# Designed miniproteins, single chains, part 10

Each design is a single chain, and the fold is of that chain. pLDDT is the mean over its residues in the fold that is shown.

## One batch from the design tools (miniprotein)

Design m318
Fold by ESMFold2-Fast:
Structure m318 (fold): chain A 77 residues (1-77)
Amino acid sequence: GDEMTKALSEFTAAVNRALDVAETYPEFRDQLEQAVGDGLRRVTSALLGGDREGAARYARESTRRLNELVEQAEKAR
């Protein structure tokens, strides 16, 4: 549905930003790349299993976590 599409779109944007920050700040690379990988795995597994509610929930939770990690990386410099 529209809500899932929005959640996935926001998650994709958060992933792209996290990877850009990981390239800019090597000291946070492993943590950011792991968080991206965990998010992609959970969202993809839910989508492949037909769990649309789970996919949207995991996308939202992963977006929040990625944004928190990006904020921490930018403030720690």
Scores: mean pLDDT 85

Design m319
Fold by ESMFold2-Fast:
Structure m319 (fold): chain A 79 residues (1-79)
Amino acid sequence: MAPKEPLIEELVKAIKEDPRLAPLHEKAEELAELLWEELGNKSLEEIEKLLEEAKSSGIETPELRALELFYEIYKKLDP
């Protein structure tokens, strides 16, 4: 399981560095904590499945991009 504090810190940084997420930059901390509340207790496999389901909808949203960043960081911190 990925540690909460390092994951939130890395995710906030990743959100603020992604120009596709510019509308969410000021809410990056709030969004990172929300994603941790929803996904932090899930396994990497469960998060991957949620990402696949979200991508299959064909709708590209800033929230989907943030979910992709959460998954990449989670995988990096808890491989």
Scores: mean pLDDT 76

Design m320
Fold by ESMFold2-Fast:
Structure m320 (fold): chain A 129 residues (1-129)
Amino acid sequence: MIPEIKVDENPFLVLPQIGTLMDLALRAAKEGDLETAREYLDKLIEVVKENPNVVVPALARAMKLYPEEIRKTFIELAKNGLGEEVLRFLDAVIEAAKKSTSPLKDEAIKLLEQIRKDVEAVIAGKPIK
């Protein structure tokens, strides 16, 4: 039922597939279908763990170009009851980034850690900026 991500070594082709799964997860969460939303996020975690050298450069570039859009997506997922799943995804990406040879890894890790703190604040019911 969950769409397969066809990993290409070109990060430009992987990023739209990741975006589609994130959109599907957020839509399911907003409709109250948390089981389906978790399945989409678990699939994304698998893709990150299996393809770190493709996924990390794609996400780092997307975060540099569209930081606010990416941040909003994770915050909205957390507000809709998927905060724990978002933290697991962010932790998987941070671990993959630390092992990556990408020249963008340090910038990506810094941005991911900031989003992680914002998601933790949402889970704790604390105000976010």
Scores: mean pLDDT 75

Design m321
Fold by ESMFold2-Fast:
Structure m321 (fold): chain A 80 residues (1-80)
Amino acid sequence: MEAARRAVEEAAAEATEAIREAVAAGRLDLAAEAMRRLAEIGRETGERLLAAKSEEERAAALRRAAEEARALVEEVRAAL
């Protein structure tokens, strides 16, 4: 569980940094879209966590959130 929590914390920090990079580049459109998608990942992850019936399922939901957040980071940076 702790590894999954750490992964999502790290991915969230990277996503925040990528959004900051977009703002610094004057790409407010990209920053706004990234913020919207990050909020969607959070909402979907919350739903998965509420539906989870085991620690394994909760860890899997957090790992998926980290993967989706990292993919968003790659998309944002590729567009810069």
Scores: mean pLDDT 87

Design m322
Fold by ESMFold2-Fast:
Structure m322 (fold): chain A 64 residues (1-64)
Amino acid sequence: SAEELEKYAKMSEQQKKNYEISLKGLRQGIEMLEKAIELHRETDPELYQRYKRALEQLKKLLEG
């Protein structure tokens, strides 16, 4: 969004790095959740469904 671009542009070098680390962390969390889904598919179907729902919510937030 325009607000995010303006905020990013006005950040200090340190703040920019912190923002990028947070965004990378969120992306990494989604990838780890996808891997966790596969690990629990056969061993714990209930946990698998919980992870799947969480993943869909996270993807929806990222894509707006």
Scores: mean pLDDT 71

Design m323
Fold by ESMFold2-Fast:
Structure m323 (fold): chain A 91 residues (1-91)
Amino acid sequence: MKEEEKKKAEELVEKFLKEIREAKTLEEYDEIVKKAKEELEKLPKEYQEEALERLVREGARIEIEKLREEGAPEAELERMEAELEAAFARA
């Protein structure tokens, strides 16, 4: 049973990361992330935390790429990437 829940968490993360990659706008990205968090919240906290961390980390990298495509300042994008790396390096 617990092993099935862990597998569901991993499958949800993969599914939503794929959807984030396919998103054409920041609005679509935000909606996908919101849905992913809602689905992950249905799982036990032990699997939710790991799955959510992976989703946020990989999703943020995809979002930074999309922001670059939309013409966001490079200095802002570099700061976001540095903050992301610093946050997960200490975890």
Scores: mean pLDDT 73

Design m324
Fold by ESMFold2-Fast:
Structure m324 (fold): chain A 82 residues (1-82)
Amino acid sequence: STFEEVLARMMELEEETKKRVDELVENGKVEEAERLIEETGRELRELAKEAPPSHLEELLEHAELLVEEIRRNLEERLLFLS
């Protein structure tokens, strides 16, 4: 896959995961939301590995940043509900 194709798929997965996390939190399913984030992190790292070798390190770093962003979104949502 091209760099642009991998990056686009990673961004789509991030947005889908944030929406699902929000739905789970709204229904009191916080543990399921945390498990979804862990699963999404693994999927993002696997997507990064589909990149051309010249971009692999950058996309693996990007995957970690996306996981942190999704986790931050969960933390902020939980703080608002508290």
Scores: mean pLDDT 84

Design m325
Fold by ESMFold2-Fast:
Structure m325 (fold): chain A 85 residues (1-85)
Amino acid sequence: LEKEADELIAEFKEAVEKTLGEEVAEKLAEEMRQLRNSNEDPETIRRALEYVAEMAESYGAPEAAEAARRLGEVFAEIAKERQEK
């Protein structure tokens, strides 16, 4: 899951860079890494990534929106595994 998350963050960054530029892409990719490492519950994480996806679509970055939704699924699974002891 963590390797899959890293690969999806890279895809998301590349998609954002193509439409919104490198500076925005680096900042959003770092925010994605912070969210993955947060102690937020899976549903909160999914909602945050859905918001990012909607923003990406509104700025004309549909590939970034799709990557953000896929990241929401993977980050939610990571958060769910952290809750299991």
Scores: mean pLDDT 77

Design m326
Fold by ESMFold2-Fast:
Structure m326 (fold): chain A 72 residues (1-72)
Amino acid sequence: MRVYSAQEVAAALKEAGLVPDDRIAVGMPLPRRLAAGGAEELARAIDVDGDGVLDEAELERLLRMAQGGPLY
């Protein structure tokens, strides 16, 4: 699997049309995370390795959360 930096994850979210909008994301825990720090900060928060890199599975999970899957 390819690994992604936080910046690459942010770019993927934008390309998928999941760019955080502070105005739209107000009022919910997950949207608040996206609104407060944007896609890049959310990617950093999920980065469990602490080196700014996410694997493909973590990217897929992030995309599902941002799309409003079962958590939203």
Scores: mean pLDDT 49

Design m327
Fold by ESMFold2-Fast:
Structure m327 (fold): chain A 100 residues (1-100)
Amino acid sequence: SALAELLALAAELEAAGLPELEQAKRLLEFLGLSELIPTLERLHALRGTEASEEEKRELEELLRRVFLEIVSLITGLPRAEISRMPREKQIELANEAVEA
């Protein structure tokens, strides 16, 4: 299952002892979100400074896209379909896919 592949990747990244940024980049590559890697690197480089409202919005958008791709991967549903669902329904779908 897609969840088993995602969990196997997470275990391999942890076992490899890669730094957090490199683990996050590998996750984005696995999810097909490589276009977000420059944004991730820029936000990571700014850690330890006070985040601007623009930087907070960029982080929220990055996290939202990662969540949608994970739920899409686990459920097999298109990201566009999942994005139209309320948050509670998105969580239910992820849980159902884990239990199946």
Scores: mean pLDDT 72

Design m328
Fold by ESMFold2-Fast:
Parts: C-alpha cells; structure tokens; sequence
Structure m328 (fold): chain A 110 residues (1-110)
C-alpha cells in the first residue's frame, strides 16, 4: 500500500521532470519508481519504465530508451501498453527506422 503510493508519486514526478527538460532527474526518479513497483504492480512498473524510456529518448540515450520501452510493453496492459508502443515508435523514428516506427504506431492504434 505505502510502497505503491510512493512508486506512483515518483512516477508522476518523473513525468513532470521530463516536461520541464530535467531528464537526468527524471531518469533517477523513474528508476526509484521501478524498484519500488517491482514485485508489487506490473502495470505501475510498466508506467515507470515508459517514463524511463521517454527520459532516455529526450536525453539522446536511444538504445537505453528502446530497452526500457520494450520492457514497458512486455509488462503493461491496455492504455499503458499503448503508451509504451507510442514511446517505442518515437524512439525508432529518432533512430531513423521509419518502418519499425510505423509498425509500433499501428500496434498502439489497434
């Protein structure tokens, strides 16, 4: 209960830091949220992994971003999985892989 609430708060804070352009702090908070959500909530861990992927993408760490997005897709369901697929599409586009980006977008919209 308390661990889930803390993980959710850290996940929300990481998302806010991404919007503010504070990507290093966002990465740190997302990793803390992932640790607290591990073994407790797969969907919350997936959401934290999605925020980690977006923070890595904005920091230019494209391989780390791809790994985090794929982990978020594997653990997430419903809307969280769709968000992670959208993140993966942005990462592939940033890598110059338009075909993989379009495939991920089509999966997110289905």
Amino acid sequence: AAQIATAAALTNSAAALILDGNFDDAIALANSAIALATGVSANLKALALNNLALAYLNAGKLDSAEAAAKSAIALGSGDIKSKALNALALIYAAKGDAAKANAALNQALA
Scores: mean pLDDT 87

Design m329
Fold by ESMFold2-Fast:
Structure m329 (fold): chain A 94 residues (1-94)
Amino acid sequence: MSKEELEREIALAMLQITASVAKKVVAKDPSLLPEEAELVAKAARRYAELVPDEEVREELLRLAERLVEAAKAGDIEAFYREVEEILRLAREAA
């Protein structure tokens, strides 16, 4: 495994952990929605930097932006939807 492949695997694992924790935190305390969305978006952007496919990278960045905007609007259902879409796309890109 190359150093680049290892960094991408670590970034994917961090995204998956961050997303899982964020969903649980928001379910217990919806007031933390903006903070948790920013953490997931940050992890998604970090993973996107390591994705060699430009189209997948651009889509991950768009989903991260949509996630943050949904959280600013207080849209919990959109937050969960965008998190699952980010995870789906990230896993397919792995």
Scores: mean pLDDT 87

Design m330
Fold by ESMFold2-Fast:
Structure m330 (fold): chain A 121 residues (1-121)
Amino acid sequence: SFLDEVEEALEKEKDEEIRRALELLRALLEDPEAAFFWFPPDPSLAPKLVAAMKNPISLYSVFQRIKDGEITTFDEAVDLILAGLDNLIALSPPGSAAQKTAEALRARVEKLVAEYKAKYA
């Protein structure tokens, strides 16, 4: 599973910046309220949203960029996650459940980032 892939990568990773990024991904994957952001939106369920998205960002795409060496710092991973959520918020109808769910996850990411920065200071 995606969670198992992240846990395996975290077990083998020695770079502290990437380990923190993988720990953040693991925490988000363990959150059932983040499930909508695990993979890109399904075009059969949200064709207009998918058509409006250029290079859709999900937790899976962030993980792939970490594995490919494109993301080398914790802050780069955080910035990409937040950019993906900001894109979903902007493309969602104002005040919709979808927008509120994406906004709630964005706040959760910011909280986890603050906790990790305090823990690893």
Scores: mean pLDDT 79

Design m331
Fold by ESMFold2-Fast:
Structure m331 (fold): chain A 68 residues (1-68)
Amino acid sequence: MLPQTDVYGFIIRQLERARERGLPVLNFELRDSDGNVVETTDLLDKEQHEKAIERVRKLKEEIEREKL
């Protein structure tokens, strides 16, 4: 199985592809390692996709620091 941080990397990649193709992502839920919803948002345009990517990256960095 992929490590938790690899899952965030996969999510970032998918959001980048959606942004490039102009595909909406509805009810995007960002969850922590315990499965708690940290953020929920609709990603309808490039700006919203970019903000979601930044939030996922920040959460990934925090989890990687704790894992260290």
Scores: mean pLDDT 69

Design m332
Fold by ESMFold2-Fast:
Structure m332 (fold): chain A 72 residues (1-72)
Amino acid sequence: STLAARFAYVPELVKEAEKLGVDRRTAAIIALRAVEASGGDFEKARELVKYAAEMLKKGESLDNVIKKIEEK
């Protein structure tokens, strides 16, 4: 379930996003949305987190990044 995936994957994905230069609060938002958009698939969620971090690095707004994650 998506709820179980949130508790299992979000902490690891937050750590990965922080390693890519994303602050903890933004990393948590992105990680949560990535898990939901991936349907609980960890590898897909991780790819979405990396994609989101790259978009933020390019100057995209958090709102636009979330929209792109949700389009999966």
Scores: mean pLDDT 80

Design m333
Fold by ESMFold2-Fast:
Structure m333 (fold): chain A 85 residues (1-85)
Amino acid sequence: DETVKQSQEARKIAREELGKLDDMTPEKVLEATRRAIEKAVERGIDREVAAGSAAGQALDSTRSLPNETRAKISDGLNKLVREAL
């Protein structure tokens, strides 16, 4: 239950940070996701839950982008999650 609540809050934070972007370039998406992870951890969310949930939201929020752009985002998010842990 607590893990589910933390995951939902981390996704909400990620959605808010991504929503501030003027465009969805890989660089901006990765920066927004990193900020969301840090913000979630500052609010007491477990780091692994924060990293996985924020990255998952970033993938969901960018699903409509071209395949090449999505591949760059996916690769960058995988690296970001490993670095955040």
Scores: mean pLDDT 87

Design m334
Fold by ESMFold2-Fast:
Structure m334 (fold): chain A 73 residues (1-73)
Amino acid sequence: MTVEELVQSGLEAKEQGNEAFKAGNYDEAIDRYNQAVEAFEKALEIDPTHAEARKELEVVSVNLLKAAVNKVT
């Protein structure tokens, strides 16, 4: 996969995670956010300077933590 394909995959997974989170389906949200994290991390392994991938990884990491907290609380 190219860096741009990985970034696109991460963005799609993030959107699916956001939809699941909004629906209160925290298990699905966690799974989708983990997919987004993996995609952005792979993009950053190829291009460590990719600003969008780095920013989105931070956003998704925070959302993943919020989903995990909501699941156990």
Scores: mean pLDDT 83

Design m335
Fold by ESMFold2-Fast:
Structure m335 (fold): chain A 80 residues (1-80)
Amino acid sequence: MDKVIEEIDKETVEFTKKKFEELVAQGYSPDVAKALALAEGARYARDKLREAGVASDEELAALDEQAARNEAIAKALLAA
């Protein structure tokens, strides 16, 4: 069980880092790219944790809120 959580955490970090690098390469500013990558990373973690059955509904909802918050930050930065 602990190995599954550790593997998901590692994969989430790698996914988020790769997404950030892709967004910067597309011409997004580092602040926008970071917010978008964090939103995608939170969704990735949510889906993996749900699939593995190791997270509560409350923990999954917290990841959804984290994703929404980071998307809102990216939207605000893009509108400025």
Scores: mean pLDDT 84

Design m336
Fold by ESMFold2-Fast:
Structure m336 (fold): chain A 93 residues (1-93)
Amino acid sequence: SPEKEATKLLFRALAVASEAFLARRMLEKDPHSPLAAREVALAEADLVELRKQYNEFVSRHPDTPESLVRHIEDLLSEIEALIAENRAALAAA
C-alpha cells in the first residue's frame, strides 16, 4: 500500500538523517578526520538513493495525500541541507 511504502521511506530518511548527524559530530571533534570524510560521503550516497526512491514512490502513487507528500519532502529538504552543510564544513577544513 502507499502508506506502507511511505512509512518505509520515512524510516530510511531517519536513517540517513542519523548518518548526517554522526558525520557532523565527527567533524566537530576533528574536521581533518578521514573517518569524518567517509561518513560525509556515505550520507551523500544514501541521500541520492533515498531521493531516487522518493521520486519513484511519488510517480507510482500520484493519489498519495498531499499532506504526507509534503511531510516527506520537507524532511528530505532538511536532510539535504544538513548533508550540504557537512560537505561545506569538510571542504573548508
Scores: mean pLDDT 88

Design m337
Fold by ESMFold2-Fast:
Structure m337 (fold): chain A 65 residues (1-65)
Amino acid sequence: NAERAAELAQKAAEDFGAKSTAVPGENGARVTVEGATDEQALRALMFANQAAYEAGGEATVDVVD
């Protein structure tokens, strides 16, 4: 369920204090993270992917400045 994956992925990224936006895609969620440090981006990616997987999808994470 792509919509559920997007919801969980966005929530996971926000839990690290990163400014994020998630949208549903064909195979899961696309998450955009703004102004994150390398460590914050990596943690957001790991947790967003875990959350999306639990919802039956996958997350892709784009880091922008």
Scores: mean pLDDT 69

Design m338
Fold by ESMFold2-Fast:
Structure m338 (fold): chain A 51 residues (1-51)
Amino acid sequence: MTEEEIKELEKQLRDAFYNGKKFILDGKEVEVDTSKESPFDRRLRLREALS
């Protein structure tokens, strides 16, 4: 997986958390498993939502 693809996935992952954990990759709907998310990253997102 290229660095550019990782960047785009990271961006869409954030949006997916608000819309049901789904995003589009190569024209296909993909569901992300939040259980594999780092606890630190999850806490950082919560801080953003609360601010």
Scores: mean pLDDT 57

Design m339
Fold by ESMFold2-Fast:
Structure m339 (fold): chain A 93 residues (1-93)
Amino acid sequence: MPSLLDQVVALLQRIADIAEASPEEKQLMIDIATDFANSKDPLKQAILYTTLTVTISEFIFRLRVQKKYKEAEEVEKLAKQIHGLLKQIAQQN
């Protein structure tokens, strides 16, 4: 059964594909999510959560500027799923 982190990574990969993110941007999101899941420090988790949220918001903004409104809406739905999963990870620590 995939871990909560594996589920987050799969959703981040989908966001990266929809937003046509660079390999570096994709890896950055995965690294942030991995660091979040491995952190026992609530302050570090809050910073990582905020950083990931800002990064995903930049992809949504980029898609809207490109007039890819359906793609932006799909990324927003995926972001809501990721936020729910990250909340579950934080509660297990």
Scores: mean pLDDT 87

Design m340
Fold by ESMFold2-Fast:
Structure m340 (fold): chain A 92 residues (1-92)
Amino acid sequence: SLTVTISDVKVLDATTVQVSYSASGNPPVVRVVLYYQKVGSDEKHFIASTTKTSGTVTVTGLTPGETYEFWAKAIGKDGSTAYSEPVTVTVT
């Protein structure tokens, strides 16, 4: 089974966050895709697609005072997928 987690979302400034993620499993994880969405919106935003099973990505252009959800999708070597629980943060 696959596991993917958003381990941290650090607010760097009122428009910028740094998202930390980790993915593992059997079959091996071959790709991680990162997303965000403003709470209450139906619009999903793509952040990054990476072959690194852990790392950090920086998200810019957020609106001060708004609350956002961040999540990750892991893709296994066999095409199986797993989603992280979303992590919610307000940018201030």
Scores: mean pLDDT 87

Design m341
Fold by ESMFold2-Fast:
Structure m341 (fold): chain A 84 residues (1-84)
Amino acid sequence: MATVTVEVRGAGKQGGENALKGGIAYAESAGTVIDAKLEVEGDRATVTLKVSGGLDAAYNAAKGAIMGARQAGGEVVRVEIKLE
């Protein structure tokens, strides 16, 4: 399993929600989303996805979250992948 954390600045809740949607959709192409969290504080959002499917699902989750955030006008400031 893997945990993917993506931090977004700008676009507030919309940036976070778009990142969450993109992360889930892309992760599901290579694995399964076990847990999904969105935390929003002002113009900042943190998306945390726990995925099965190993590294491929984790990379896809990160890619989808980054694309979703950017489409909403948000800037990705941190990406972290932990393999377990």
Scores: mean pLDDT 84

Design m342
Fold by ESMFold2-Fast:
Parts: C-alpha cells; sequence; structure tokens
Structure m342 (fold): chain A 104 residues (1-104)
C-alpha cells in the first residue's frame, strides 16, 4: 500500500507540472503495483487506463484542477485495490477522500 501511495503522489506532481510523458510512465507503474497488491491483473489494467486518461485530459486543465482530478482518481484507485484485497474499511476511507475531491 505505501508504494501505491508514493507512486500516486508522484503521479499527481507530474500531472500538476504538465509532464504528460512522466505521468503516463507513473500510471503504468501504478497499474502494475495495483495488480500485484490486489492479485487482480484486470483491475491493474483498469486503474492504469484511468490514470493515463487523467494525464491526457489534464493538459486542458489548470494546474490546480489537474492536481485535484489526479488526486481524486489516485485515491479512488487505491480504494478499489484495497477492496479487491479484502481491506473494506481502508477502501471506504480512500473512497471518502476521493469523493471530497470529486464534484458531488
Amino acid sequence: MEELLELGEQFVEAVRAKDVDRALELADEFGKKAAEYSGDEKLGEQVRDALREVARRSASLSPEEAERLARAVVLYGIGEVARAAGEYELAEEYFRKAEELFRE
């Protein structure tokens, strides 16, 4: 879990900096670690693809909005990984944090 949190923070920083290439590399690393932690290869692929989409869309956003979106999707991804690993209380905590960043 700690490694996913560290990768997530690096992803958010790259997105804020508008470093799309670095953000895409970090999305791939995050997806790989998500698959390893959850034991769910398909979940890792889905999380990777979601982060890659955030990286691409962030180019059209302000740095502040890009950071908020990236952080929300990272937290949601960590929640899905925790849920798949059977860590339901941890999953609820991360989903709640993600919802605070998403609109509504």
Scores: mean pLDDT 85

Design m343
Fold by ESMFold2-Fast:
Structure m343 (fold): chain A 100 residues (1-100)
Amino acid sequence: SRAALEAEAARLEAELAKNPDDVDLLMRLAGVYSQLGQFKKSAEYMVKAYTIKAEKDPDSNYVYLSLLITAGVLKAIGEDESAEKLMELARKMEHSLVPL
């Protein structure tokens, strides 16, 4: 139900306040807000999660590909600001994956 999703979001946000860099919590919040149709909040949590992932593993082809795919999805649904942020992370990672 919508009420159950809203309660889950509030619970996860309370946990995130205690653990602000918890990637699993950020990704779960993105999923819950997507199910609620709150795509802007979902996208903002995805950006936070991917920023942490890219910083932790800047040479990961998996993270790089995930950034490209997720940015494309966000752009397709009109979340252009968050898509641009993910593309900027991907450009920084591309520099690390193929050092000149």
Scores: mean pLDDT 86

Design m344
Fold by ESMFold2-Fast:
Structure m344 (fold): chain A 83 residues (1-83)
Amino acid sequence: MVPAPSEKSLELNKRALEEIKKLEAEYDKALEAGDLATAKQIAQQMVDLSTKASEEAGALGDDITESLFRMQASVYKLILERL
């Protein structure tokens, strides 16, 4: 049985995912332009955003969302290291 997330956790998820989606679009544009410096800066912003979302989810007691955003931040860190 999966516990239902709080309304605050749902709003956090929506906001964080929308912000990430915007950054991913900008990241793709930078890569298409061959602008690796800009792509690296956007990747860092995605790491920071995911880390903050994980911390906010943890503060709300939402361990599942905290873990998911922590994993997302780790993925973006790997992308950043390969740029």
Scores: mean pLDDT 82

Design m345
Fold by ESMFold2-Fast:
Structure m345 (fold): chain A 85 residues (1-85)
Amino acid sequence: SEIDELAAKLDELLRELLASIPNPSEELKQLFQEFQLALGNGDYESAVKTAEEILSYLKKHYPDLDKKKIEEAEKLIKKLKELLE
């Protein structure tokens, strides 16, 4: 489904962002685990919510991250929200 494809792209992009951080905080790792669990359960509403929390955390604590990748993740979240309506 389109939801599954967008969720997979969001997962890949968030993993790339995490991999670019040399020493990620335990809080960030816990948010990623929560996101992965929601995806594994097919709970796309919770996955989207946790992805928004991840992006807020990244923008606050890692301001030097690739802004284009952050914007791409935000666009994927917006599309997923529109499909879940």
Scores: mean pLDDT 87

Design m346
Fold by ESMFold2-Fast:
Structure m346 (fold): chain A 102 residues (1-102)
Amino acid sequence: SEKVKEAIITLEFYGRVLEVEAEKEPDPALRAELIETIRRVTQFLIDAIKNKKPIDEIKKEVDRFIEEVRQRLADHPEAAEKAILMIETLYQIAIELYNEIK
């Protein structure tokens, strides 16, 4: 399915764009946490599209990623808000791509 391949390439591209943005974080531990979060969420969304996972299940797992970030970055609320915005951005892109395939 060419549309699925295009969707994966698009998600990989935006994942890399957000990784570059995360690299601007001056704290090396927070930078590593942001990059790892972006990579994990991007891979999850790619796998979800490949496996035609229901949108409601995708939303539940994305909400779980957001909760994990809130817990891990509890002492760094500004970094947590940035990570959550990045997760939400990737999710919106994935849903738009998913709707084009369906």
Scores: mean pLDDT 88

Design m347
Fold by ESMFold2-Fast:
Structure m347 (fold): chain A 83 residues (1-83)
Amino acid sequence: YSEEEKREIEEGLKLAKQIYAKGPGTSEELQAAAEGFGKYYGYKTGDEEEAEAMVQRGLEQGGIAVQRTFNRLYEAVKAYEAS
């Protein structure tokens, strides 16, 4: 990862956290938060494909599945940040 790519990932995470803290008001915000968390999770774990697949499946199922996907990614990201 380049310095530019790392900066983009960190900025995406910051935006995702802001959206999640306020609660997603639109489908676009929900997607932006999922993408930000997913990219950061993939960057920290190396499992970009798994992170992307989980987020995509959650969004497709809607409702509770989407919320569960977000909560899992958010908790995983918090764990990596605490380390």
Scores: mean pLDDT 72

Design m348
Fold by ESMFold2-Fast:
Structure m348 (fold): chain A 102 residues (1-102)
Amino acid sequence: SVEEAQRKLGEALRRAQEMKPGEKVTFELPEDVDAGAAQVPVPSYDEDGTLLSDKITIEVENGRLEVGTADGPLVVEAPGLKITTEKREDGKIKVTLERLPP
């Protein structure tokens, strides 16, 4: 459910804020975030500002990750964290939050 997705995101964010540099937490978005909604691209850019189509990686300093769902966008605020989003062949989205070194 969308509520379960928000709960997982909130828990992962809380854990990420307590992490040391180089530590990471990984979670999967629930099946209610279907392949169609998951195809709304989470903006991810390389060092030159080019959008990555196959693998979405966002380095976030006081930024936000927005993930499209049928009930609207889920927003994750992740200061000092690197966010990696990977779409699996089954249509599920795997999200990794990693604390960047200072």
Scores: mean pLDDT 57

Design m349
Fold by ESMFold2-Fast:
Structure m349 (fold): chain A 60 residues (1-60)
Amino acid sequence: TGGDGTARQWAELGLEVELPTTSAQGGNAIAKAGSRIGSVPGPGSFGRGAGLAKELGLAL
């Protein structure tokens, strides 16, 4: 997938506000974010966002 690494894209998917402001969110937000990104047709956000969402949730 294309280079998709901007916070703006995360905000559109509802990640930028929730994930960076939470600590150790768990799998719920990641699962929802992954589903959102995976369901949205987009070469960058669809693949990249799902992976990054998991990393952010595990890190946070």
Scores: mean pLDDT 47

Design m350
Fold by ESMFold2-Fast:
Structure m350 (fold): chain A 63 residues (1-63)
Amino acid sequence: ASAEEAEEVGRLAYEEGASSRLSAGAATAMLSGNRKLADQVIAALREAGALRAAELLERLTSR
């Protein structure tokens, strides 16, 4: 995954009302290649109401 895609996911999460920490976590999960971390962050984004960021992170980490 690219740094540009990670920045986009983090930005989108923050715009949707996720905390700065969770938004940074979304970018980190994208760059880590760790599927378990990505799944945990996707769940946290959904709980925070950052549904578009959750969908984008899932799409970019699943394909």
Scores: mean pLDDT 81

Design m351
Fold by ESMFold2-Fast:
Structure m351 (fold): chain A 74 residues (1-74)
Amino acid sequence: APRALSEEELLALSDDDFVEVLSEWLTATLRAAGLSPEEARALVTSLGRMLVEEFGVPEAVAEQLVARAMERYL
């Protein structure tokens, strides 16, 4: 299983690297949890909103993260 990155490690990544690393980790975690595609989409969407509102991640980066995680999950 992939190691969860710290908040500092995640924030230090480039936008493209952040999307790739976090989407891969999210997809692996969601699959391990046995979530349906609908449940996975709801959780990833909620995480994207949290990243924008609480961590100041650009909306475009959060949208790319949601799209990449769902692409990997399906």
Scores: mean pLDDT 73

